# Designed miniproteins, single chains, continued (5), part 73

Each design is a single chain, and the fold is of that chain. pLDDT is the mean over its residues in the fold that is shown.

## One batch from the design tools (miniprotein)

Design m18523
Fold by ESMFold2-Fast:
Structure m18523 (fold): chain A 84 residues (1-84)
Amino acid sequence: MEEEREKLKEELVEKGASEEEIEKYKEFLGELEVKEVIRKIVSREVAEALRQIGDIVQEQIDKDPKNINSEEAKKKFEELNKKF
C-alpha cells in the first residue's frame, strides 16, 4: 500500500505529469502527497527555465566581441572542426 503510493509518486514526477493527472490520484495519495508531487515537478520546471535563460544569455555573449571565447562558441567551433 505505502510502496504502491511511493511508486505512483515517482512515476508522476518522472513523466512530468500535469496537475490534472496528479489530482486524479488525490483520493489515493492524499492532499499533502499530491502537493509534494506538484512541488517536485514545478522545481524541475523552474530549473529547466533557468537553463533556457542561461542559453539565451550565452547567445547574447556569443554576439558580443568581448565574449567571443564563451563555452558555447567553443562548442560551435568544435562541431565545425569535427565535420572535416
Scores: mean pLDDT 69

Design m18524
Fold by ESMFold2-Fast:
Structure m18524 (fold): chain A 80 residues (1-80)
Amino acid sequence: MFSEETIEHLRRNSGLPEEDIERLLAKAESLGVSDEELKEFADVLGGRAPSSRTPKLEALWDLALELEVERLAEAVKRVT
């Protein structure tokens, strides 16, 4: 669905585990995100300022935040 180059770009810029990358890719596919849009999203995760704010990219951001919150909750559970 997305090119291998785009998927690898997301892996390198996000630092996320494979399962979370798979969830982001599935969400992007369901939203009709293009390879170019996903590359821009990956660049923003890597620290670039966003150049566009489409509803599709906002939905991907919401999912990325949910995945981060879930990971933090899991970490807190392990120490409390």
Scores: mean pLDDT 71

Design m18525
Fold by ESMFold2-Fast:
Structure m18525 (fold): chain A 71 residues (1-71)
Amino acid sequence: MLEFDLRPYDLTGDSQVPQKLVDDFTQWLVEAGLLSEEEAKELRDEVLARKLTVGEFFDLVGRRVGDRAEP
């Protein structure tokens, strides 16, 4: 089971998601085959433009990954 470790990142409160978390997590999703590099770039650009919170970022990721259940 591949699991992304969130412990190095400060996720407390209503803070904007850290850029390093966005970059690291989207890269992990590309390496896991869950997103294309293009989709990862679009997701990173949207998170930065909208200044999303950690919860909003993971909701957006879940929507993009959840729609592609086929290998």
Scores: mean pLDDT 69

Design m18526
Fold by ESMFold2-Fast:
Structure m18526 (fold): chain A 90 residues (1-90)
Amino acid sequence: SMHDRLIAQAQAKIDELRAIVDQARQAIADGNFTRAQELVDQAREKIREVDALIRQANSVQPTPETTMLGFMQLALAGEVWLLEKQIAKS
């Protein structure tokens, strides 16, 4: 269904976002704050993409799965915010 495709796309974007967050964390550990900032900017873009897909899926039908994706997106947004604060202190 369209709803299932939107959920699958949101899950894929969440996986991409996790990979970017992990790369940003590694860049900070390596002292590469320029690269970390680029990755954080990419993560912010992915957060917006995930939010749009979840919003679209919810417009079709709110489900426990779309609610869980929303919580995962909020948790990753919190991690990105913490990374931004670490970079700003560098």
Scores: mean pLDDT 89

Design m18527
Fold by ESMFold2-Fast:
Structure m18527 (fold): chain A 72 residues (1-72)
Amino acid sequence: PLSEEEKIAREEKELEELRKAGFPEELLEGLERNRTDLAARLRLVAEWLIEHGDAESQADAREFLAKIAALE
């Protein structure tokens, strides 16, 4: 498994790439605040993709949300 330091470094790189790709700062802040809650982070990304993604991304995001709900 990844160490805590490795997780932080990876997450920082991912957030930087998302900023460069033009993702809204509000979404990026939500991801940062929920870094230890994978389900919350995945939900934020999936909800954004449903609103702003293409048809394939929207379908994948809906499937993902259904899988997250099943984990409870």
Scores: mean pLDDT 70

Design m18528
Fold by ESMFold2-Fast:
Structure m18528 (fold): chain A 60 residues (1-60)
Amino acid sequence: SPEVERVRALIRDIERRIEELRETIRRNADNPEMVALLEESLAALEVLLEGLRRRLRELE
């Protein structure tokens, strides 16, 4: 279904953004203030990803 395809695309996009953020956190490990802000963003994306995966299960 088109909705399943859209949710799968969103999941892939969010997973890519999470990986990019983790790399950015690693590269900025010497800046604790920046790491804290990035970890907050990472946590928000992980919550969103969990919600999207739950939604996908409900559609399948």
Scores: mean pLDDT 88

Design m18529
Fold by ESMFold2-Fast:
Structure m18529 (fold): chain A 71 residues (1-71)
Amino acid sequence: MSPEVLARLRAALAARDNATLRALLAESGDPQLLGLARMFSTLKNSDFGPEHAAGLALTDAAAELALTFLP
């Protein structure tokens, strides 16, 4: 994974920017990014659910864990 893509991914995760995360996943095709999508255990396709009001705390926790996965 390129450092630029990694930095954008970290920023999007910290901001809970689902649209940017989807764009990065689609653009890269990188197995590491696909692995990150799987870290959100409620995922079926790539939906992190930042708009899920009741699930925002879970989305925050998942994003925080994903950030610790990234270098």
Scores: mean pLDDT 55

Design m18530
Fold by ESMFold2-Fast:
Parts: structure tokens; sequence; C-alpha cells
Structure m18530 (fold): chain A 89 residues (1-89)
């Protein structure tokens, strides 16, 4: 589940495993986006800053900058997997 990925990411961060943390957090965001309504996927793609404001409204500007980079990577993974990107057939 997305919650388990978030917990694993937090543990990796506490253990100083920055690369593992980034990988797990990107996967968490990708899974969250894939499970979200189409409107949320569109928002994340077209206005990632506003998407992050909805998910983490209390994040400071520096944290938001890092999250924007992770979100962009997550969106690329969602698109590569063919999730949320297909036009209505």
Amino acid sequence: SSQELLEEAQRALEEGKEEEYRELFVEYLAELIAQSPPEMYKLAREDPEKFLDLLMPEADPETRKELLELLKEALERVEERGLGAKPLA
C-alpha cells in the first residue's frame, strides 16, 4: 500500500539511506497518483506545485522544492507504466 511505502521511506531516511528514501518516496507518489481520480493526475502534471499544496500544505518552501523533483520523477514512472495517461477509448 502507499502508506507502507511512506513508512519504509521514512525509515530509510532515519537510517541515512538517502538513495533508498528517494526511490521509496517516488514509488509512494507514483502509486498515490495511479490510485487517484483523473483530476488529481491532471493537476499533478499541469500544476505540480498546487498538487503538493493539497498533499502537504504545511511543507516549507525548501521541502516543496525537493518534493517537486520527486513528483516529476513519479509522474514519469506513471506515464511509462501507462497509468492515467490514456485518452478515453
Scores: mean pLDDT 76

Design m18531
Fold by ESMFold2-Fast:
Structure m18531 (fold): chain A 89 residues (1-89)
Amino acid sequence: MESEWEVELNLEPGKEYDFSAVAGTDDGLVGAVTVVQEVGKGPDHSLIVRKVRPGTLDELTFLSKREVVKTVEEARKLAREMVDEVIDR
C-alpha cells in the first residue's frame, strides 16, 4: 500500500531537509524526513522515519528508523518503503 504524501509536520524545526513527507494512518501520522549531509567527497542522504500521535507534536509516542543512501531517487524510494513498512505494522 502506498502512503499519501503531504508535509503536515516538521518533526525537527530549524533543520534543513532535502525531502519531507507525512502520511496519514488509522493510528496516527508517519513522518518521513531525508536529511542531506556532506560525507567525504559527496552528500549522503539520511532517512528518518517517525510515527507521531495525531493532533499533537508530543513525542511521547513515536517510532523512529534511520538509513543512509547515496542519491535523492534512492532516498525517495526508501522513504516510501520505510513509511509503508511502519504503516503496515
Scores: mean pLDDT 47

Design m18532
Fold by ESMFold2-Fast:
Structure m18532 (fold): chain A 69 residues (1-69)
Amino acid sequence: MREKLRRLERAFADPNATKEELIEAGVPEELADRYLKARENNDPQALGEVATELRRRIEELRRKLAKEA
């Protein structure tokens, strides 16, 4: 769990992350495609929407980790 969370946060923070790197870090293919397309088009609204969805998933993983402890 901790390793998966760290990989996901690192991949999201990397402005040059590839689709393969995002998927391997645990980002769903659909969300990875949306993120890359938003970055390519310099679309701040789409980037904000993807960031919100990724943040929600990260929070869910943190909550699961807390329950297991």
Scores: mean pLDDT 71

Design m18533
Fold by ESMFold2-Fast:
Structure m18533 (fold): chain A 59 residues (1-59)
Amino acid sequence: SDEEIARREYERTLERIRAAPSPAAAMEILADTAQRLRALGVPRELIREMARRLTEELR
């Protein structure tokens, strides 16, 4: 399901941004993940919520 895809990608992306060498690298990873999910047809609301939660991790 779209929710399963979003949840899996959230977990992967969270690990990647936590391991990122800089805030700029973390933002690039987040942007790439959002673009990929849009290309896969994942609903905008799920992508937006995922991005919101990941952005909180960058504080």
Scores: mean pLDDT 80

Design m18534
Fold by ESMFold2-Fast:
Structure m18534 (fold): chain A 79 residues (1-79)
Amino acid sequence: SGLEEAIRLLEEALEAVRAGDYERALELMKQAKEAAPELSRVIDGAMAAVREAAARGDRTWAEHAVEEALRSAKEALEK
């Protein structure tokens, strides 16, 4: 399903953030939105948070933003 693909892409985005590769993380999050358009609002919010965290050098906050989007995607899959 699109939600399963979005979850995979968001997990890869989390690994990219942990590696400090914010550009890769944002590209993966954009692909996750395409896979699961119903998550667009949640993923857009997380992408904005990742961009702000990257500008500030706050990797931990970027990680938390992606983790929150991932939790929302997993909750949507359970419905």
Scores: mean pLDDT 86

Design m18535
Fold by ESMFold2-Fast:
Structure m18535 (fold): chain A 91 residues (1-91)
Amino acid sequence: MDAELEALREELERLLAGYDVNLYLDFAKGAPDGGSWREKLRAALLAMGVPEEVAERILALLDRMPFPLTVALGRRGSPAHLELNYDPRAA
């Protein structure tokens, strides 16, 4: 589990390395509603200057993540880190 989340973190950091992204996503408090979260996340990423192709790759990675999950992405210029909190019992 931890190795899969670590690989996801590294992939997300790699994809976002050229962009100023500051995001907090909390899927643990509310499961993604099948469409709305994708549209909102895509819009947020595009608003932060992330290209559409990169945003689509991030969405594809999140589709493969276990839930529930909390994700926090740091802005470039601050330590870029991804905090992943996963508890299958909370699902």
Scores: mean pLDDT 61

Design m18536
Fold by ESMFold2-Fast:
Structure m18536 (fold): chain A 82 residues (1-82)
Amino acid sequence: MVELRYKDLNGEEKVASGKNLEEAKEKAVEDIIEQIKKKFPNLSEEDLEEIKKYLLEKLSKAKNAEEAEEILNYIVEILRLL
């Protein structure tokens, strides 16, 4: 089992876990998308799917949990500034 630790859009510590690195990345992205949906209620389902694809593509560069956590925290910091 792989665990990814990150701070969410509210600054709360979260853990996304999966059977492998890819599943843990998907769970982290799903949590972030749900928070984006709450923060930006005017976004369409199509917009949310495009954002999800973008986040997964950014995370695809991570080869291990440490790299994935660095990318997740960077993405979340940028999203918090919006």
Scores: mean pLDDT 83

Design m18537
Fold by ESMFold2-Fast:
Structure m18537 (fold): chain A 72 residues (1-72)
Amino acid sequence: SEFDKIIEEIAELIRKGSDISKIKELVSKLSEEEFEEAEKYLSDLDKERLEKTKDELTKKLIQIMAYYLEKQ
């Protein structure tokens, strides 16, 4: 799906330490409904990271990475 493609691309950009502006652009293409779907894949560790995180972009990236790792 388009969602899975965007998630894979974001994960690869994070892995490569790419420009944050490119990551932000891809994250902006994802809807709140898509983030709600990703939330069901959060582990207890991911939930703890979210609770300790104040930055909105970082919270979204935690959700994205959790979904990516579950999908493989």
Scores: mean pLDDT 75

Design m18538
Fold by ESMFold2-Fast:
Structure m18538 (fold): chain A 70 residues (1-70)
Amino acid sequence: NAMAQAVLDLGRELAESGDREKAEEVAPGFVRLTHDPDPAVREAARQALGELTKAFGPLFVVRASKRALE
């Protein structure tokens, strides 16, 4: 699944980069993908958000979720 792999790869790169600004820009997209019709894409998005939470803290995903719902 190309989309699931791309989500995992991007999430890992963002977490490792320490670039919070870029991660905050991308994370709302991952939140939207947790509602994707493909279960593999949903799981990849959850994994990517988990890596970002480890790197940037728990409030990071809360803010991303708010932006995704706007």
Scores: mean pLDDT 81

Design m18539
Fold by ESMFold2-Fast:
Structure m18539 (fold): chain A 96 residues (1-96)
Amino acid sequence: MEEEVIKLVEQIAEENKEELEKLLAEYQKKAEENLDDPEKVRELIRELRTEVLKKIIKELLKQGKPEYAEQIYELYLKSTSVTEEEKEELEKVLKE
């Protein structure tokens, strides 16, 4: 069960490799421009995590796996302090 979720997430990452690499490159560049501002770097890391999670959730829903999408969303909420704005964005994706 958990092994199937991990395998599916790995498959999604491989299928979306180009988009994920572009996203990582964009946030890495922004972080390098703000190395003197640790708070800004922390915000950029949070934004990157949210964007990656949105892509994973969309792909899980597209593959007919809403239970896995919900599980990943719940784990994210428990692991990090999520703003109301971020929560609304993720819930909007889950409802698509």
Scores: mean pLDDT 74

Design m18540
Fold by ESMFold2-Fast:
Structure m18540 (fold): chain A 65 residues (1-65)
Amino acid sequence: DEYNQLILELIGAQLRKIGLEFQIELLKRRAPDDPSVQAKVAELQAEIAELDKQIKELEERISSL
């Protein structure tokens, strides 16, 4: 049903966000002061911000059911 489909999409978005957060942790651990690493971290943080927006929209849709 629609509720279960939205829940699966929400879980998928949350798992994707966790994966990006893990990548940031690994990059910061290896070379935190490297400008190229800082640039990549900023890029991944921008992707997380977009996922946070998608997660919020999905949560709002679920709460309206």
Scores: mean pLDDT 85

Design m18541
Fold by ESMFold2-Fast:
Structure m18541 (fold): chain A 78 residues (1-78)
Amino acid sequence: MPVPQTLEEVEALIDEYTEALLEYARKQGASQADLDQIRAQGEQLKAYARSLSLAEQQELAIKLQEELAKLKEKLKAL
């Protein structure tokens, strides 16, 4: 049976992605303004996720898992 993803799991995934993106940006010498923008985009994405249907939340989660995996690979290369 497919494991249902909850809104809480989607929000946790967005937070994980945001933290990975912040780590990548810090390693690239990003400014405080750039880091603040990344955090703001993460919060906007959580607000967007809350507006979605359950099916759309699952689609978003799948995309985020793929992007997070790619970002973790980039972090290992740095």
Scores: mean pLDDT 81

Design m18542
Fold by ESMFold2-Fast:
Structure m18542 (fold): chain A 70 residues (1-70)
Amino acid sequence: MLEELIEKLKDKDPEVRLEAAEELARRAMEFGPAIVEPLLEVYKNDKDERVREAARRALRRVGVPEEEIK
């Protein structure tokens, strides 16, 4: 399940990527640190601002400090 969500973060459809980022945010406590690297990549590089914002919320929920989201 985690692997499927990480794969969806790379989908060509921004709505699919948004859904995946939001689901990772909702389940951040379940997945823990494993979601940090995929979400950091999305936060830094995704073309869609909504997807970047969803990734940022997920990173905050898993406990990544603001200093590491630069």
Scores: mean pLDDT 81

Design m18543
Fold by ESMFold2-Fast:
Structure m18543 (fold): chain A 86 residues (1-86)
Amino acid sequence: MEVVEKLQKIADEIEKAIAEGKSYIRLEVDRETLELVREHADLLYEMLDAKPSADAQEGEIDGRPAVVLQFEKDGKTYTVVLVEKE
């Protein structure tokens, strides 16, 4: 239940950014949310009605854990970077 609610909140934030004309989206999230996105990227793509264009990438940005998602939605490619907040 909490997993779906947290992922839906992230999906809603991504959809809002897409509606604002953004193709590169940076979100700061807590560690638990970052781990849920890493584990359940497929569910997030289903919520967005999107297709992955690359495998989810794990890394660091500014010394903080990050996950990078790349997907296609309605013929456009989007990049979402989720970074752990302090």
Scores: mean pLDDT 81

Design m18544
Fold by ESMFold2-Fast:
Structure m18544 (fold): chain A 80 residues (1-80)
Amino acid sequence: SERERLLKATVEINRLLVDAYDAGTEEARDKALEGIKKILEKLSPEEVRQVRDALLPLIRGLDPEMAERFEKIADEILKK
């Protein structure tokens, strides 16, 4: 169940990121990052690291600015 939860979170975050990229607006990026933050806050610190490490290289290929903002959110959650 924990593995299924991690996979579902990863898929949902990836969809939010792709949708924001397709929309191409700062408002869409902000909304996606708010959604991502809420998802990451429900995960354990280990799960947040796994999601960050898995998705960060993929996001950088799609939208480097979004990747930097995603990394900042994940790292801020991990510091708490």
Scores: mean pLDDT 83

Design m18545
Fold by ESMFold2-Fast:
Structure m18545 (fold): chain A 93 residues (1-93)
Amino acid sequence: SKEIEEIRKATEEIINEYYPIIKEKVANLDPERQKKLEELLKKGEENLKIFEEWLKNSELDPLTRALREAAIELGKKYREAVEEGIREAKEKE
């Protein structure tokens, strides 16, 4: 549907715009702040896997499914950007 395509496009545009910004900001954080972010990401990893598995097995209408899939994709890309930022910061030390 048009609505699903618009959700997918908006999700991609948000990722493309904010991924490099998040990565750069995280890479320039103090080591103490980076460590706190790393700990928060680790705590959230199990919950993200549970949510992905739940979504795969859920009987949702197509629009609701697209919105939930977009939320998971945004969360995954946020995690990736933070992890890359932390990695780049550690490589400079």
Scores: mean pLDDT 83

Design m18546
Fold by ESMFold2-Fast:
Structure m18546 (fold): chain A 98 residues (1-98)
Amino acid sequence: VEELIDEALRLIDEAGLADSPAYRLVAQGGEYYRQGKYEEAVKLFEQAADLLAATGTPEALRAASIVYRAASILYEKLGNKEKAEEFRKKAEELDAQA
């Protein structure tokens, strides 16, 4: 998850979105993740990924896919298998578009 957060922040910056709400949400979610606050982290990752997916550029779609994968892993850790599968599928769909 930590490597996915770092990769997502890099791609968001490359997309020209370093000053965007999506960048701030991923960065804040990463801080919650490091503190073990997985429910808070996953909520911010969902919001960030939705904003990135709405942007529609190849870099933003790749970033959204990675953030959805991070959210999926956290939902598995939280025991929410249904949400984990949902977000894994969202990531795969965006990878196909990018």
Scores: mean pLDDT 84

Design m18547
Fold by ESMFold2-Fast:
Structure m18547 (fold): chain A 71 residues (1-71)
Amino acid sequence: MSAEEAVKRAEEAYQRALERFGRTSPQAVIAGAAAKEARDLLENYKKGLISKEEADQGAQRAADAAERAVA
């Protein structure tokens, strides 16, 4: 999974958390933080601060965390 795909997945999980549990829920807070982490990793890759592998792997872990929060 690319960092771009992982960001989309994390943002979709965050949106589901907002819709199902509300914006102040622990699920939305956790999923939102994970989605931000995925976006920050993609942004750091675009700036040349980290490798593609590091961004892809880190963003995938963040997306997995976001999906676990909404499950």
Scores: mean pLDDT 85

Design m18548
Fold by ESMFold2-Fast:
Structure m18548 (fold): chain A 82 residues (1-82)
Amino acid sequence: SHMEELLRKARELYHKVELAYEQAKQAIEDGNLDAARKLVEIARKYADEAVRLGEQGGPEVQELADKARKLYDEAVKLFEEA
């Protein structure tokens, strides 16, 4: 169904934010702040897409969008503390 497609896309976007977060964290550990900045920007784009899907989807899609946004906010905080 269309709702199942939205849920799949939201899960994919959330996982992409997770990956970008972990890669940004590693880049910070390696002292590569330029790479970390780019990864935080990538996380922002995926989180923004997840939020847009959340506006169109049911509660499960909205929950994934909220998680993606929160994880992006954590990525920003991690980068600012670097």
Scores: mean pLDDT 88

Design m18549
Fold by ESMFold2-Fast:
Structure m18549 (fold): chain A 100 residues (1-100)
Amino acid sequence: PLTPEQFRAEMELGVLLIAAATVLVSLQNLLKRSKDPEVQKKLEEMIKKAQELMDEIARLLREVPTLSPEEAQARVEQARKRFDEFLKEYDKTLEEIKKL
């Protein structure tokens, strides 16, 4: 049986996982449309990072039932911070691609 805190953590991590998957699909679609090898390389690097982020969030999600309520909330904060850092890098990469 999950505590209310664990259930909320699963919901928040699930939302982050869907968001990361959405970015991954967007990057894959950009890669399919790109003919520039330098652009392709930058997109492939971002795709790898998106996949790594999804794997991390999925792992955290699987661990939530084994965690205390405080630990579950800390995992959500960790995932949110990682996602925010990824979005900043994503925005920077898109700006660099526009200059190529």
Scores: mean pLDDT 86

Design m18550
Fold by ESMFold2-Fast:
Structure m18550 (fold): chain A 94 residues (1-94)
Amino acid sequence: SVEEDILKAIEEAKKRKTLTPEMLLNFATQLLAHYVLKGDIEKAKEVADKAVEELRKMGHTEQAERLRKLYEDLLKAKSVTEIGKVLAKYQHHH
Protein backbone atom coordinates (compact mmCIF):
# COMPACT_ATOMS: atom_id res chain seq x y z
CA SER A 1 0.00 0.00 0.00
CA VAL A 2 1.00 3.65 -0.35
CA GLU A 3 1.17 3.97 3.46
CA GLU A 4 3.44 0.92 3.80
CA ASP A 5 5.69 2.16 0.96
CA ILE A 6 6.09 5.60 2.59
CA LEU A 7 6.75 4.10 6.05
CA LYS A 8 9.37 1.72 4.58
CA ALA A 9 11.03 4.64 2.77
CA ILE A 10 11.27 6.61 6.05
CA GLU A 11 12.66 3.58 7.94
CA GLU A 12 15.27 2.86 5.23
CA ALA A 13 16.35 6.53 5.09
CA LYS A 14 16.77 6.51 8.91
CA LYS A 15 18.89 3.33 8.78
CA ARG A 16 21.09 4.83 6.03
CA LYS A 17 21.23 8.22 7.83
CA THR A 18 19.92 9.91 4.66
CA LEU A 19 16.59 11.15 6.07
CA THR A 20 16.37 14.92 5.61
CA PRO A 21 13.79 17.23 7.24
CA GLU A 22 12.40 17.94 3.74
CA MET A 23 11.91 14.20 3.06
CA LEU A 24 10.19 13.72 6.43
CA LEU A 25 7.90 16.73 5.84
CA ASN A 26 6.96 15.46 2.36
CA PHE A 27 6.25 11.89 3.52
CA ALA A 28 4.36 13.04 6.64
CA THR A 29 2.23 15.45 4.57
CA GLN A 30 1.32 12.65 2.13
CA LEU A 31 0.36 10.28 4.99
CA LEU A 32 -1.62 12.98 6.82
CA ALA A 33 -3.61 13.90 3.70
CA HIS A 34 -4.26 10.21 2.98
CA TYR A 35 -5.55 9.41 6.51
CA VAL A 36 -7.64 12.60 6.76
CA LEU A 37 -9.23 11.78 3.36
CA LYS A 38 -10.06 8.29 4.73
CA GLY A 39 -11.45 9.81 7.94
CA ASP A 40 -8.83 7.92 9.96
CA ILE A 41 -8.15 10.70 12.45
CA GLU A 42 -6.41 8.39 14.96
CA LYS A 43 -3.74 7.37 12.41
CA ALA A 44 -3.42 10.98 11.20
CA LYS A 45 -2.71 12.06 14.80
CA GLU A 46 -0.11 9.28 15.24
CA VAL A 47 1.70 10.33 12.03
CA ALA A 48 1.64 14.02 13.02
CA ASP A 49 2.88 13.37 16.58
CA LYS A 50 5.74 11.09 15.45
CA ALA A 51 6.87 13.37 12.59
CA VAL A 52 6.76 16.52 14.77
CA GLU A 53 8.81 14.75 17.50
CA GLU A 54 11.36 13.50 14.92
CA LEU A 55 11.77 16.99 13.40
CA ARG A 56 12.30 18.47 16.88
CA LYS A 57 14.94 15.80 17.66
CA MET A 58 16.69 16.77 14.40
CA GLY A 59 16.77 20.42 15.59
CA HIS A 60 14.20 21.64 13.03
CA THR A 61 11.74 23.24 15.45
CA GLU A 62 10.32 25.71 12.89
CA GLN A 63 9.53 22.88 10.43
CA ALA A 64 8.01 20.82 13.28
CA GLU A 65 5.72 23.75 14.18
CA ARG A 66 4.75 24.18 10.50
CA LEU A 67 3.82 20.48 10.26
CA ARG A 68 1.77 20.77 13.48
CA LYS A 69 -0.15 23.73 11.97
CA LEU A 70 -0.70 21.80 8.71
CA TYR A 71 -2.14 18.91 10.73
CA GLU A 72 -4.47 21.24 12.69
CA ASP A 73 -5.68 22.89 9.45
CA LEU A 74 -6.27 19.46 7.87
CA LEU A 75 -8.41 18.42 10.87
CA LYS A 76 -10.59 21.52 10.34
CA ALA A 77 -11.13 20.61 6.65
CA LYS A 78 -14.61 19.18 6.02
CA SER A 79 -14.29 18.23 2.33
CA VAL A 80 -11.80 17.03 -0.29
CA THR A 81 -11.81 20.60 -1.69
CA GLU A 82 -10.88 22.10 1.69
CA ILE A 83 -8.10 19.50 2.15
CA GLY A 84 -6.73 20.54 -1.26
CA LYS A 85 -6.78 24.22 -0.23
CA VAL A 86 -4.83 23.45 2.99
CA LEU A 87 -2.21 21.46 1.05
CA ALA A 88 -1.85 24.27 -1.55
CA LYS A 89 -1.39 26.86 1.26
CA TYR A 90 1.59 24.94 2.68
CA GLN A 91 3.18 24.27 -0.75
CA HIS A 92 3.69 28.04 -1.43
CA HIS A 93 6.34 28.55 1.30
CA HIS A 94 9.57 27.89 -0.68
Scores: mean pLDDT 79

Design m18551
Fold by ESMFold2-Fast:
Structure m18551 (fold): chain A 90 residues (1-90)
Amino acid sequence: DVEEQVERAKKIAPEIIDELKKNMTAEELKEIVLKELPSVTNPHTKKYLEYVLKIADALEIEKEDPEKGKEELKKIFEEMIKERVEVAKA
């Protein structure tokens, strides 16, 4: 159920974001992902890391503009859920 998965992600997404903020900066996260990306050949892993980069960028935006950052994070999580649903249907 796509609607149920979207609702669950909206509920848990703030907790994941808070955990990321506690353990590392958006800049540190971005550096780690960018370092790993060139060696990743698996399309699904590459796609996942691309979403992590988008999350890091949205966290940087949130520091300057909290409302804009939250909106960007919401869009990223919605895209991740839709991608996961498409893979499950295939």
Scores: mean pLDDT 67

Design m18552
Fold by ESMFold2-Fast:
Structure m18552 (fold): chain A 55 residues (1-55)
Amino acid sequence: MTVTVPKGFTATLDDGRVYKEGETIEVPASVKTITLSNENVTRTVPVEVFASIEF
């Protein structure tokens, strides 16, 4: 499953890997959640939900 990090956010996978805005991530099947953070907000999103959202 491939997801793109939204502008203004940093994505952290549950394995600890960090990706910056605009980067495309090939999410391993072992990863269940992605944590999105910016200056004001941190949210943990299930991978299935993340892939269905356009930011």
Scores: mean pLDDT 75

Design m18553
Fold by ESMFold2-Fast:
Structure m18553 (fold): chain A 58 residues (1-58)
Amino acid sequence: MKEEVAKTAGLLAGYEAGRKGDLEKGIEEGVKATQSFGGSEELGREAGLLGAELGLSV
């Protein structure tokens, strides 16, 4: 449950940055959000990237 919360936080943070057109910032914000909920840097990079790519597509 905590890992899923951390992953979701990273994805949402990445999505917001992606909507603004910034993939790299999406990954950075994803890592930061995921780590703030106890997730790993790797999980945050994956979640942030996925979120940012989704944000860029809209």
Scores: mean pLDDT 81

Design m18554
Fold by ESMFold2-Fast:
Structure m18554 (fold): chain A 83 residues (1-83)
Amino acid sequence: SSEINSYAQTLVQLLKEPGSGILDSLLAPLKLSADCVTELKLLCTLAGVDSPSSGVLVLLVDLKSKYSEETILLILQQARLLL
């Protein structure tokens, strides 16, 4: 959908900025599915960053409040195709 593509493009732009901290510690409060965590780790690797920026974390919190885990996974997978 257009919304999935829009969020995926936003995520790709936010991944251009490196974050700080331990990835697993940053993601633990978000309570994402194992599949979403795996896809996020792959996205960070492909983007060349050790951890997501605060912008990525804010976006994930927003997505978690609005969408199912399945929809979030589709957004992450679409972002991977754009990298």
Scores: mean pLDDT 84

Design m18555
Fold by ESMFold2-Fast:
Structure m18555 (fold): chain A 74 residues (1-74)
Amino acid sequence: WDVEEAKEALEKRKIANEKYGDMARNPEKKKEASKEELKEIYENLEEVVRLGKKMGLEAEGETKLAEEVKKLLE
């Protein structure tokens, strides 16, 4: 695995956690979240899981968050 891939996964994880973390803590923000914002969070989480698996990391937290966001989009 490549060090650059590890850095990319960490950066995408930070972006997803910052956006979703705010929504998870505040039900009002979660209610106001646009479908586009939820989609962006989901795509970033899926990318983190993909990169994590490539590096031999399980990314369990990001996998669970991606499933939760996917349910909100359905």
Scores: mean pLDDT 69

Design m18556
Fold by ESMFold2-Fast:
Structure m18556 (fold): chain A 81 residues (1-81)
Amino acid sequence: MKKEIDEIKKIIESLPKEQQALITYGLGGEFDKAEEIAKKLNLPDEVLELMKEAYQAFKNKDYKKTVELVKKAGEIIKKYL
């Protein structure tokens, strides 16, 4: 658990400030705020879909799946930097 949370934190901290806010809002279930940032940054809908899945995994305490989904979202975001 703590190891996976630390991995998520490292992924978030590897991104610029606005992209960090997107993932943080997504993991917190604040999808309206995450969507606003994604639209502003012209990110594909897949990023929000991955964040919704990551939120459900996180809520279900499936931290391994949460890391995988956040990593995929981060990789897509990096292509649009």
Scores: mean pLDDT 84

Design m18557
Fold by ESMFold2-Fast:
Structure m18557 (fold): chain A 82 residues (1-82)
Amino acid sequence: SAGVEALEAAKRAIEAAKAGDIAAAIAAVLRCIGCVLEAETPAEKEAAELALEAARLALRGKFEEAEAALKKAKEVLEKAGL
């Protein structure tokens, strides 16, 4: 699902940003944007948008805020049974 793929992409963005791999982090952000556009349900779209926010925060070095946004995205999917 687009929401789950966005979560995986956001995790990659956080890991890449922590490693200083800005190119990989940007690629992961672009994948999150794709997932937002491809999301077919309100829950998947909300989760993908939160995952995109996490990836953007990671690029800014705001890792605690990024992890919090990622947790919210996961909770949205779990509540929707995804």
Scores: mean pLDDT 86

Design m18558
Fold by ESMFold2-Fast:
Structure m18558 (fold): chain A 77 residues (1-77)
Amino acid sequence: SDAQAQQLLDQGNQLLEEGKRAYEAGDYDKAMQLYYQAIGLYSQAQALATDPALIAQARKNIEEAQKKLKEVLEAKA
């Protein structure tokens, strides 16, 4: 349902923000784990959503989290 999709988006956003804080603190392993978890929640939200706006938001959030994962991988190299 769209309501469940919104809850998953909100949970994903919390993990994404926690991941950003971990990245800023230099905890790259924690940041990576949190970004993967956020992507998982956003993917579930996208699958459950029927509202095109929620589907679009989930896709955008996945793109942001994937970009953050690339930043972590670059920092760990």
Scores: mean pLDDT 89

